# Ledger of designs, part 41: designed miniproteins, single chains, continued (2)

Each design is a single chain, and the fold is of that chain. pLDDT is the mean over its residues in the fold that is shown.

## One batch from the design tools (miniprotein)

Design m5482
Fold by ESMFold2-Fast:
Structure m5482 (fold): chain A 63 residues (1-63)
Amino acid sequence: MRLERIKKAVDALIKGDYEKASEYAEKLGTPLGKEASKYAKEKDSESALEHLSKEGERLNSEQ
């Protein structure tokens, strides 16, 4: 599920594993996931977390 991928991306960012965070964010296949992946590659954990948080809220609220 996409929520599990968001959790894995967040966990990787917290651990400083930017490569893994980028991979999990990219696997979301969404615009917010792609932006988060880009920021993770730039080692911008704050921007990456912001985009992952927005994607998580979007998925939890159901469209």
Scores: mean pLDDT 78

Design m5483
Fold by ESMFold2-Fast:
Structure m5483 (fold): chain A 92 residues (1-92)
Amino acid sequence: MSAVVRHLAEAMEATRAAGGSVRVEIRGDEVTVTLEGAGPEAIRHAREAVEAARAEGLEAELEVRGDTVVVRIRGLSPTAQAAIALIAMGLE
């Protein structure tokens, strides 16, 4: 499993465990993951996902506003995008 997908899964799971919500939007080769009600654990995993994406040479950014976290990553494979979407739907 990709390090990016693993860390995003951990961020989404931590957000849901804390009673927060997860939204994923896929637009071409760009994936946007929005975490609402994200605690420190979810923020840590989101940061790890962005670092993993950058280490793979992908464009990635992290934005934190209070308890809302937005991760944007470009250039993920269709398989990685599908995995992130399934995790966001709770279908693992």
Scores: mean pLDDT 84

Design m5484
Fold by ESMFold2-Fast:
Structure m5484 (fold): chain A 67 residues (1-67)
Amino acid sequence: MKELGEKSAKAGAEAAKAGDSTAAAVVAHQLRELGLAPEEKAREAVRAAYAGDSEKAAEILEEIAKE
């Protein structure tokens, strides 16, 4: 389960880096809903992704993947 959260966060970060903030938002939301990431970090990633800030969403998702 921890590997699933890490892989998902990495995939979301890659999507955000490619400019796909929608995919990043979906991943961030799933990480938050499923409890696969620290709640505060997941909430911050969701905010950035839904705001269309793909660069910030990528950075936060990378950080989640490292934790």
Scores: mean pLDDT 76

Design m5485
Fold by ESMFold2-Fast:
Structure m5485 (fold): chain A 76 residues (1-76)
Amino acid sequence: PPLLEEMYKEVLELAEKTLELAEKKGREDLAERAKKLKEEAEEILKNAPYLSPQEIIEKLSKLLEEAKKLLEEVEK
């Protein structure tokens, strides 16, 4: 579904941007958190056949919120 694919892509893009900025700033703590977000998104995708679309949306929404907050933290 377009919504799920778009949400997943956004989480990955935010996490990758955070990782790049964290590495440039020497923020190892934020780099590790960004890597964890990518791993959690990949686990949702891997388990997608066993989850309802609603459960996937809820899980990705939570990761998206955390990814946005993490990017905000690294940009400070």
Scores: mean pLDDT 82

Design m5486
Fold by ESMFold2-Fast:
Structure m5486 (fold): chain A 75 residues (1-75)
Amino acid sequence: SKIELEKKILELLYEKGEATAAEIAKELGQSQSTVTETLNELEEKGLIEHDEKTGKYKLTENGKEALLEAKASEE
């Protein structure tokens, strides 16, 4: 599901600190277009930020909080 993909992207960024759309797509076995679309939506929500110089995405503080809340709801 889209929610599950969003959660996996946030978890990956938490673990790695930062990653490109291509790296995320490879790690999660998803198409780069699907990952880029989901990343754009997460950025619009303020959960991640994009470094245009490196092409890398990372979690905002709001993104870290959202990930922790999502994990708590599954415990």
Scores: mean pLDDT 82

Design m5487
Fold by ESMFold2-Fast:
Structure m5487 (fold): chain A 68 residues (1-68)
Amino acid sequence: SVEEELEKIKEEALEKLKKAKSEEEQDRIGMRAALEIQEVADRAGLSEEEKQAYLDEFAKAAKELVEE
């Protein structure tokens, strides 16, 4: 399902962020994950509100992970 695909992208990106050694690596990982989320959401025909909700959820999770 689209939900499972989006969750997998988020989970894999968060695991990569945990292993990132620099802010530049964190930025690359985050940007790639955001792009993949946007592509999957657009192909699935999700609304802009639903797409933004997934992006916001990922951004929040990533911020909580890297700011601790």
Scores: mean pLDDT 81

Design m5488
Fold by ESMFold2-Fast:
Structure m5488 (fold): chain A 70 residues (1-70)
Amino acid sequence: MEEIKRRVAELARQAALAHAAGDEERAAAYDAEALALLEEARAAGASDEELLEIVGAGVEAARAAYEEAA
């Protein structure tokens, strides 16, 4: 799970930076990859708590990226 959590956070950060740059197409591509990893985690038996932890890490990474871009 840690590998997926890290990858989702990295993708969320990249999506936020792309969105801040006005590259909506690139941002959507990163979001799609992050969603695919979440579905993979779910299929692998991740609990609702583990999925929320992964999502939370992504949200925090995106927020930090927006603050860095400002």
Scores: mean pLDDT 82

Design m5489
Fold by ESMFold2-Fast:
Structure m5489 (fold): chain A 63 residues (1-63)
Amino acid sequence: SETSEISARLVLRSLGASPEEVERHVEDFRRNGTEGLRASLRELGASEQLVEAAVKSVEYLES
């Protein structure tokens, strides 16, 4: 979903990812779904609480 990708981009940018890193992680999200997003957020140093909150937010937008 375009809305889910926008939400993923916003979270990634908020964690300090560069524009190039954001697009790489969004491709991972497209390929691997919410598991790709979890991996990306962990790579960027997000807490487990933030990872789960972001993933749940994206899942609610997809439902």
Scores: mean pLDDT 80

Design m5490
Fold by ESMFold2-Fast:
Structure m5490 (fold): chain A 116 residues (1-116)
Amino acid sequence: AGEEALKAAEEAVEAGRSLDGEEAAKAAEKAAEAAKKAAEAGDARSAAVAAAGAANAADGAARGLDAEGAKKAAKAAREAGKAAIEGSEEDPSSGAAAGAAAAGGEASAMIAERKS
């Protein structure tokens, strides 16, 4: 579970750097699934890392020209952040990281919505 979350986070960060909304959305969705699985397994740290990756992908997509891809990436980042926050109730450091990732995802979503 943890290795899957870390790989998904790395892929999401890389996809965000491409500024390709479609690639960023796909990677963010994978990172959101990994964050949920890690949170369900009690791995709050890996869930927070996956959520941060999804937020990075959403940020990159929001800076590109693909409004639809940016919206999908932002939605996935919101879902990843929510899962990581819910999984980190007893881990304050992972909770803080998950909260920051969720805030980033929200900001990216607002930017993506304004591109429409």
Scores: mean pLDDT 78

Design m5491
Fold by ESMFold2-Fast:
Structure m5491 (fold): chain A 55 residues (1-55)
Amino acid sequence: SPLDEEIARLEREIERVGDEIVAVAERDPSDTERIEALARRLLELQRRLAELRAS
């Protein structure tokens, strides 16, 4: 269904952003602005996923 496809896309994006946070933190831990922006994006995606799963 379209809903299942959107859930799958969000799950992939969450994994990608999580991996990017780890990569940035390892490569340049002083880039706090980028790490914080990625963390905010991760929270937004997780909230959206929770909303779709509640539907």
Scores: mean pLDDT 87

Design m5492
Fold by ESMFold2-Fast:
Structure m5492 (fold): chain A 90 residues (1-90)
Amino acid sequence: LSPEEAAILSVAAQMRVLADIQAVEFGEITEEEAVKNVKETLDWLYERVAPVDPELAIETLERIAKTAKEFGYDNIAKVAEEKLEELRKA
């Protein structure tokens, strides 16, 4: 994975999480379904971006956690915070 590809994947992950949050807001999916979707998105981001650009992965997880909290979805924010903690300990 190139640094440019890592940057694109970071943006894609942020957009997917935002789409899941908006889907909950509009009543299209449950918060529980959004948590599952976000976990899969962040697992994918962690596996692909963190080995190439750990700083970008950290920044991306921090932005996702902040966005989820701003929308009031603490359970979604917690998924990002748990991944951030794993990455910071590595």
Scores: mean pLDDT 83

Design m5493
Fold by ESMFold2-Fast:
Structure m5493 (fold): chain A 55 residues (1-55)
Amino acid sequence: SLKEETRELILEESGLVAKYLLYKLQGDEEKAKELFEKAEEIAKKIEELIAEIKA
């Protein structure tokens, strides 16, 4: 279901944000930036799916 797909994406995005913060703590700015960009793409998909579910 769309709700299950959305839940899975939320967990994936949360994991990427956690890794982003860990790489920032280590000073690996390049890896952190890559992970942040991936998290932003997933966050956009989550918002689109939530809008579709609410429609």
Scores: mean pLDDT 85

Design m5494
Fold by ESMFold2-Fast:
Structure m5494 (fold): chain A 96 residues (1-96)
Amino acid sequence: SEAEKLLEKALELLKQAGREIEEGNAEKAIELIERAYELAKEAYKLGADPAEVAELLDRAIGLLSELKEKFPEVKEKAEKLIKELTEEKKKLEETL
């Protein structure tokens, strides 16, 4: 489905974000995570499984937590996104 394709693309962006973290490209990693989140929101609107969307948000939160600890320059951006994604994940989990 279109929803499944968007989730797959979002996961690919998160994998790329992980590589950017390893390379020290913190700002680019944040941008990729934000893009993955936008695709996950679109997938949910198209009927994606809330459990799969929640798992994707959990992966993104994990990457943001790593960014926050390793790169002081993106700490505030990462903390803001962690809060937003955590609140959205809780809403999705309430539908399960």
Scores: mean pLDDT 88

Design m5495
Fold by ESMFold2-Fast:
Structure m5495 (fold): chain A 56 residues (1-56)
Amino acid sequence: SAEERLEEGNLAAAGAVVAAAEGDRERAQKGIDTALELGDEKSAAAAREAMKAYGL
């Protein structure tokens, strides 16, 4: 369902933020890509800003 996809997208984006905090650019980008694939553009955008904040 759309609700389940949003929940999974949110989780993927949250994982991307954690990866960015750990300096793992590849894992962070993968999480953003997964969130976008699941249609969660808002969470993906927030995770991308987190990457920038961490210098990635």
Scores: mean pLDDT 83

Design m5496
Fold by ESMFold2-Fast:
Structure m5496 (fold): chain A 57 residues (1-57)
Amino acid sequence: SEKIRLQIQLDFLKLVLNSTRYLLETRGEELSPEAREANEKAVEEMEKAIKELEEKL
């Protein structure tokens, strides 16, 4: 089922997003500038992907 597939992807992305946000909040200052920027960009990309998936459900 397409709906089940999208729901699994959405749940996984939300888990990864929350974990990445937690990393940045708790250990962001310990990351190199490049690693911090990469993780911040990943958060933005995941937020966009979540929004697009929610619009399809």
Scores: mean pLDDT 85

Design m5497
Fold by ESMFold2-Fast:
Structure m5497 (fold): chain A 73 residues (1-73)
Amino acid sequence: SALRGQIDATIEELRKLGATAEADALEAQLRTNLENFARIAPSLSPELRKEVLEGILQSQLAAAQAALAAAKA
């Protein structure tokens, strides 16, 4: 997924800036959200699975970008 690639790249940029604690927290949050999604995914329609997953990835990307902006300030 392009969104997943952008999240991973943003977290890696945070690590390069020395914001290791923030990067670790974002990775843990993404893992938890994806694990929660995996538990509910079999009960969802294919269309709803795509919408929910995209929403999770979009919110996680926004959080990672906000953390990166704060680390650069």
Scores: mean pLDDT 88

Design m5498
Fold by ESMFold2-Fast:
Structure m5498 (fold): chain A 60 residues (1-60)
Amino acid sequence: DEIERLEREMRRLEEEIRELEKQPLTPEVLERQMELGVRMVELAVRLVVLKKEIEKKAKE
């Protein structure tokens, strides 16, 4: 199930972001946080699209 895969990936990224927040704020940590933030947005958009597609199929 692609939705379950996306939700697991988002949980993994959220956990990685929480671990990075425990680190001293260095340029490397900030760059990684920004990269993970972009990835989270991409996954969230994809998840919304897939949920709408399933909703359309359920109305048949």
Scores: mean pLDDT 80

Design m5499
Fold by ESMFold2-Fast:
Structure m5499 (fold): chain A 81 residues (1-81)
Amino acid sequence: SLEDWVANLVKMASTVLDEESFKKFEEALKKVLELVKQGKYEEAIKVLEETKEWFRKTEKDPKKLRTAELLLDLVKHEIES
């Protein structure tokens, strides 16, 4: 299911991201899941893009930034499919 897949991505993020960055990532994905369940796909995509922009402005570790961006882009691609 989409829920199980997203839960796995959240678990992966928890092993790479710092507490603040992880909380932001988890909150964003929870909101995206709620929007997708409501059929609000465009709003879900906006949340993913805004979250990615937040990481670009706040995450100074290039490996953590790249991981966050890749995971967010994977979710966006799944929603667009």
Scores: mean pLDDT 86

Design m5500
Fold by ESMFold2-Fast:
Structure m5500 (fold): chain A 111 residues (1-111)
Amino acid sequence: MAAPPVVSDVKLTLDGPSTVAAGADVTATATATVTTAAPATLTVTLYVSQNGELVGTASKTVTVSGSKTVTLSVTFKAPAKNATITAIVVATDAAGASSAPASASADLTVV
């Protein structure tokens, strides 16, 4: 059995101004480095939460040999008040072995 993939260096950016209106569309973009011991086809999944509640997911299939940077984005509606946005990235191989989750967070100011 090959070693499971590793996710590292997760970075989260929120597209838009430093403040957003309640109900406005916000795009969360996450980049992560995915590493495998052998060439593998992986499903990389992004989970985005607001104050701990899941607001969106995105996934992408990538072929990785060594290390690859993967970019994923989720668009969600701004809440009625300020929130901490958390991005969690997990990579899963074709055999079902999953990485440990890696995360990054950013604060969203709502007016």
Scores: mean pLDDT 82

Design m5501
Fold by ESMFold2-Fast:
Structure m5501 (fold): chain A 84 residues (1-84)
Amino acid sequence: KAKELLKELMKYGKELSEKLKKSNEEEQKKIYEEMIEKLKELAEKVKDDPLLTEAAKAGIALLEAALNKDSALGDEKLAEIAKE
């Protein structure tokens, strides 16, 4: 389950990253903030499952990395985690 969630977050991050490249900086910041908020809500919903909680935290970290510079580092880290 955690592995599947990580793969889902990776695909979502890539799709979002492509959309963000077309958006201006202000729009990009709002999109990233909204996504981080949604992932935190998801983490709360799956809090009783340690693996799913860790997967959600990984997704949040990847989006935070994308917000700070770009999604390349985030996508790379998520791909490694998803294989484990």
Scores: mean pLDDT 65

Design m5502
Fold by ESMFold2-Fast:
Structure m5502 (fold): chain A 85 residues (1-85)
Amino acid sequence: SMKERLEKLKELDKKGQELAENGALDEEKRKEFLKEAAELLAEILSDEELREMLLTLGVSEEEAEELLARGREAVIAYVYERIEK
């Protein structure tokens, strides 16, 4: 539901703010948070919203369509690769 989706987004935002304040000195915790955020966003976002997210991250429309066609796990894997670099 939209309410459940908004609750998850609020929790993610709060967790992000807490880690930004405390995790600035710990890159590994930052990477772990970003991976968790990617998994949660893949769960709650529609395909259209995931596409918009990928485009915002600099992925071409063609690459975004290919990732979405492979499924949400492929989107998560792509985001993980960017976080690890």
Scores: mean pLDDT 70

Design m5503
Fold by ESMFold2-Fast:
Structure m5503 (fold): chain A 60 residues (1-60)
Amino acid sequence: LLEEAEKLLEEGKYGEAAETLSKIVDPEVSEILREASKHPDEEARKRAVEMGIAYLKAKA
């Protein structure tokens, strides 16, 4: 799932990447990612996905 999210991020599919991450993070972080994936700014969506991936890697 994390590798899938990284691939989607590289492809510019930030909404799909956020949805993939939401399946493996806690509910609080999942809600943040869901809201960020609806943001009109593409840079904000990308940043949210990058932060989600970094958070999961830091916990490993």
Scores: mean pLDDT 73

Design m5504
Fold by ESMFold2-Fast:
Structure m5504 (fold): chain A 55 residues (1-55)
Amino acid sequence: SVEELVEELRKLTDEAVKYAKKIRDPSLTPEEQKKYAEELKKLSDRIVELRERLA
């Protein structure tokens, strides 16, 4: 249902915000920062897909 997609979008958006904050941590190693950036990219792509399905 649309409601289920909206709830999934909300959860993914919250998770993306967490990773966006993590990649800004100056104490991270380059490898850790790359790993978090990759996860953020994956979450971002999923969010775009769900937004397109809701449009």
Scores: mean pLDDT 83

Design m5505
Fold by ESMFold2-Fast:
Structure m5505 (fold): chain A 67 residues (1-67)
Amino acid sequence: SKEELIELLKKLIEALRKGDEKTARELARQIAKLGHPGLATVVERAIEEGDLEGAIRAAEEELKKLE
């Protein structure tokens, strides 16, 4: 649901800000299962490339669109 996605995005942003890549990847997988595999792929790729700020921006922009 939209509410579940908002909560996962907030947790994802928190994990990324803490540098918790393991939790961030787990949350990205949960986002993909909710029907947002494109967003999950962008986040996972940014983490793999060491672009945590890019991953945060992608998650924040998506959250902004939902609120």
Scores: mean pLDDT 85

Design m5506
Fold by ESMFold2-Fast:
Structure m5506 (fold): chain A 96 residues (1-96)
Amino acid sequence: GMMAEIEKLREELEALKEEIKKAKTAEEAKELVKRAEELFKRAVKLGDLELALEAARLLLEASKKYLKLAKKEEIPEAIGRVLRAIGDILDIESRL
């Protein structure tokens, strides 16, 4: 049911938050950006805008970690990920 899906999403967001803190490589951070994007889309689909905002904020944190760990050639992509995450936060906040 929807409530069980929401609880599972909360658990996955908490796990993602801890993995973002531990990420040591650009590759790890890039995979965490993908997970945050998937969790964000799931929260939006479930209609839980508060969880969508939390996921968008974690998407920003993962994107910032990717930028910090990025090789010179990856910097433009990493900047694009950060800017997109800011846009997602602003979009959800405008709907609250």
Scores: mean pLDDT 89

Design m5507
Fold by ESMFold2-Fast:
Structure m5507 (fold): chain A 81 residues (1-81)
Amino acid sequence: MEELARRAEEAARRGDAEEAARAAIEAALEAMRLAETLEDLLRAIALALRAIGAELDGDAEEAAEAAREAARLAAELRERL
C-alpha cells in the first residue's frame, strides 16, 4: 500500500495525473477488499471516485492525495485483521 502512495506522489511530481489516479484507484480497490463494514466500504468507494474525478480534471496532486488517503485506509483495515 505504501508503494502505491509513493508511486502516486512520484507521478504527481511529474504532472502525470493518469498514473497518479491509477495508483489511487488500485489502493482504493484494496481498501474495498479489506472493508468489513458498510461504512469502510463507502469510504473506499468515495476515494476511488475522488481519484477518477482528479484524473478527469488532470489534477495529479489531488490524485496523489486520494492515493495517500486510500493507502492509509487500507493499512488501518489490515491492522484490524
Scores: mean pLDDT 82

Design m5508
Fold by ESMFold2-Fast:
Formats: C-alpha cells, structure tokens, sequence
Structure m5508 (fold): chain A 66 residues (1-66)
C-alpha cells in the first residue's frame, strides 16, 4: 500500500469519526437520541480519543513525507 493510500484511508476514518460526533451532537440538540445525555457524552469522549489516535498516526505519516 502506498503512503498516499495510507493517508487517504486515515482521512476517511477521521471523517467518519467526525461525522459520528456531529450526528450525536445533533441528536442531543434535537432530543431525538435514544441515548441519555450522559451516554452521548461518554460516546463523544470515546470518539474524541479515537480521533486523537488517528491524528497522531496522520502526523507520523506526514513526517515521512517531509
């Protein structure tokens, strides 16, 4: 797999996580979620931690390109 393919895959995963975070926030604001506010907050925290992990992987790959 090329370095560019790895970057595109990571970008895709990051965008997916961001999409899930926005969807949870939107559901919270509309009150349409089947989850409690506390459950939404816990899920958002887990998604944020995963996003930080992927951001670090992206930074490491970017250093390989420099």
Amino acid sequence: MSLREKLLKLIGEILRLIGEMFDLELQRKKGTSSLSEEEIEEKLKKLEEELERLKKEMEELSKELS
Scores: mean pLDDT 78

Design m5509
Fold by ESMFold2-Fast:
Structure m5509 (fold): chain A 69 residues (1-69)
Amino acid sequence: MKSELLSNRLIGHILRMIGAILDGDFETAERELEAARKVGEELTKIDPSSKAEVDRLLARAEALLEQAR
């Protein structure tokens, strides 16, 4: 299902962001977070019920990146 594929892509970008943070590569971390946001927007348009979970996940990812700087 397309929404499952997008959900997997969203998680993948967040995991890559975390990996980039651990490497001190904040430019890559920011690019992965932006990619996660775009995938999250597409997922929310296809599955509006996912919005609350997507918003929470992205907010946690943003906070993690901010604190790691």
Scores: mean pLDDT 82

Design m5510
Fold by ESMFold2-Fast:
Structure m5510 (fold): chain A 57 residues (1-57)
Amino acid sequence: SEEEIEEAVARVREKARELGLTDEQIDYLVTGARTLIEKGMSLDEAIEAAERRLREL
């Protein structure tokens, strides 16, 4: 649901902020995750992809 997407996105933003990423980097990751979900990727898969990206930074 859209509510679940918003909650998951908020969680990714919080983790990225704790890692010291810039607002631009956070927005990039969040936008990427939302785009994958809109294209039919599952919420869990999109969030895993975003979290993997965070670990690579």
Scores: mean pLDDT 75

Design m5511
Fold by ESMFold2-Fast:
Structure m5511 (fold): chain A 85 residues (1-85)
Amino acid sequence: MEKEKEELLLEAEILLGIALIYVGLAELFLRQGKPEEAREALEKALELLEKALELAEEAGEIGEELIEEIKERIEEVERRLKELE
């Protein structure tokens, strides 16, 4: 059980990292005047963050801190997407 929960947590951390790269790409696209590409990057980030949240929640107590971080990032990405409507 312990190793399986640690593997879920590691996968969640990797997905969070990839999601943050997509958020960075969205910021770059917006600076270049590419709002469509920025929106696509943010939508990818949101999908990855939602998957990371599921994995962190499945990890249980060891995922509590990561769950809080992922939730904050989801709110941030959702806010940015609404601004691009």
Scores: mean pLDDT 85

Design m5512
Fold by ESMFold2-Fast:
Structure m5512 (fold): chain A 77 residues (1-77)
Amino acid sequence: LEESIKKLEEELKKDPNNVATLVKLGLRYMEAGDYEKAVEYFKKALELNPDAVDIRRLLAEAYRKAGKTEEAEKVAA
C-alpha cells in the first residue's frame, strides 16, 4: 500500500493533472485510513473533471470518513 502510494505520487509529479492518477491516490489513501489526503486528491480530480459522478461519490465518502458530514452532504447532493 505505502509502496503503491509512493509510485503514484511519482507519476503525479510527472503529470500533475492526470485524473486517473489522482483518483488512484485518493483510493490508496482511503485504504490507508488517511481520509484527509483522500479528500484532497478526489477534490483535485473532481475540479479537473466536474461531471464525473463516480468521483463525486468518492469525495462524499472520503468527507464522511474524515468526519466532515456537512461537506459530504454538499458534494453528494
Scores: mean pLDDT 81

Design m5513
Fold by ESMFold2-Fast:
Structure m5513 (fold): chain A 108 residues (1-108)
Amino acid sequence: AEKAEEGGREAAAGGRSGDAEKALEGGRKAAEAAEEAGGEEGAEAAGEGAAAAGIGAADTGDGEAGLAAAEGGAEAGYKAEKAAGTFKGQAAAGAGATAAAAGGAGAR
């Protein structure tokens, strides 16, 4: 959970500053940490971080960073959802993945 949150914060910071490289690397870190942690906490943190990075990247007009963050968030959410096996875990993973995907897709 803690490492997934750190990755998510790095992705968000990269998105906000318009730094596509930092945004996608942070997203990747969040996805990896979420996969290790499993469960709803990992999925939620990774999804939120990826969504924030996607939104930030979209604001700067950099769709590549948003798409990369969304892909990482969706992958982490899917794996954490399967690992959690609970309704709350599935809801958190799904919400995070959807938000991340929307952010990436909406980038212009």
Scores: mean pLDDT 59

Design m5514
Fold by ESMFold2-Fast:
Structure m5514 (fold): chain A 58 residues (1-58)
Amino acid sequence: SMEEKKKEAVEELAKKALETGKVSKEEIRRAADEVGVSEKELTKAILEEVIRRLEAEA
């Protein structure tokens, strides 16, 4: 489903952001296009996931 694909993309890109400190705009754009959501929606979801993981570690 679209929700499952979105969750996978968010988890992958959030993990990359936390491990490397970098996720490119191009990576977000391609993932958003593949999932069928906007770049803005995917970016918000990634940032929310990153914040959630940082709060859990603090």
Scores: mean pLDDT 82

Design m5515
Fold by ESMFold2-Fast:
Structure m5515 (fold): chain A 105 residues (1-105)
Amino acid sequence: SSEDVLREMEEAKRRVKEAIEKYLKEKNLDYEVEEEEDRIIFTVPEYNIKVTVDFLGGTVMHIRVETTVDGKTYVEERYATSVEEAIEAVKELIDESVKKIEEAK
């Protein structure tokens, strides 16, 4: 039902937020979180990284990571169909973005 889909989306949003916040804390990265109805935005100011997770219904998510290196913005996008896939994708893309910035220094 539509109510079941909304409940699943809210639970997915909560689980993604908690897992990514835990990951960022474990890496000792300062971060900001903005929650919208169908979206979570994580910002990592030290590395000029912005992560947007759009909740498209159920456990279907679109992940966009924006990284600015030497005045150029790099964008990587992925789709996930489970909470576990979304969490893994966000962690991988943040790690890749941090590496790009550290290699540019």
Scores: mean pLDDT 84

Design m5516
Fold by ESMFold2-Fast:
Order: sequence, then structure tokens, then C-alpha cells
Structure m5516 (fold): chain A 70 residues (1-70)
Amino acid sequence: SYPSLEELAKKAKEILKKEYGKEITEEQARLLAQAALDLRNGKIPDLEALAEKLGISVEQLLEILKKLLE
């Protein structure tokens, strides 16, 4: 079974804090979780818009999303 949106959001917060020293909001964590689920379901999220909202590069966003899907 796949992790829930809530479990992915929690994992996103942990990755951002541990790997990047960034504390993100619950809303930002849910956006990351949704993007990971969209990618897993064959949908491409707006990566540029999401990266801008998080204050990171698209390359950093892709690395975070890969870790969420592991």
C-alpha cells in the first residue's frame, strides 16, 4: 500500500528540515506530498510554480520529490 497524503506531508517536512535546514508550513508540505502523488500517478505538476512557492530551485525540488517516492 502507498503512503497517505498526510504521511508524505510529514516525510516532506522531515526531509526539508534534515537535508536543507528549512522549516516549511503544513500547506507547503501538503503541496509537496500532492506533487509526489501526482508524479506517481503519471501526472506532471507545475514544478516551476511549486519551486517558486518553496523558495528553492526546480533541481532541488526534483531531488526532494525523488526522496519522497523512495
Scores: mean pLDDT 82

Design m5517
Fold by ESMFold2-Fast:
Structure m5517 (fold): chain A 60 residues (1-60)
Amino acid sequence: SAREEALILGILALLQEEGPLSTREIAERLGVSQATASRTLRRMEAEGVVVNVDGRYRLA
């Protein structure tokens, strides 16, 4: 959906600019719930776009 595409692009831009961030920090910065951010981040991780290291996400 357009909303999910916007969230994915926002996550990519945020991680590129600010480095490793927790799900909470990503959710707060992008104005979404932690559940929404977590769901999208898990999908992006499964596709090899992001990695989770010690509870924080970064670009792969």
Scores: mean pLDDT 86

Design m5518
Fold by ESMFold2-Fast:
Structure m5518 (fold): chain A 67 residues (1-67)
Amino acid sequence: RDAELQRAIRVGREVAKELNIDPGASVAAALYAAGLLDEETARLIAKHYGVTDEEFEKALEKARELL
């Protein structure tokens, strides 16, 4: 699980760079994609960082491809 967590964090940081969004939101999307965080919490974190639903969906799609 720790290896999965570290991979999800690395993927989230890469997604943040590619999409130019807050890494807090992209890491939340990657954690959700990896099954380490529930969708509701991930979306709340993204909203808190000012990321739109459309940006979150793009981050989630990218994270799923990179995981």
Scores: mean pLDDT 83

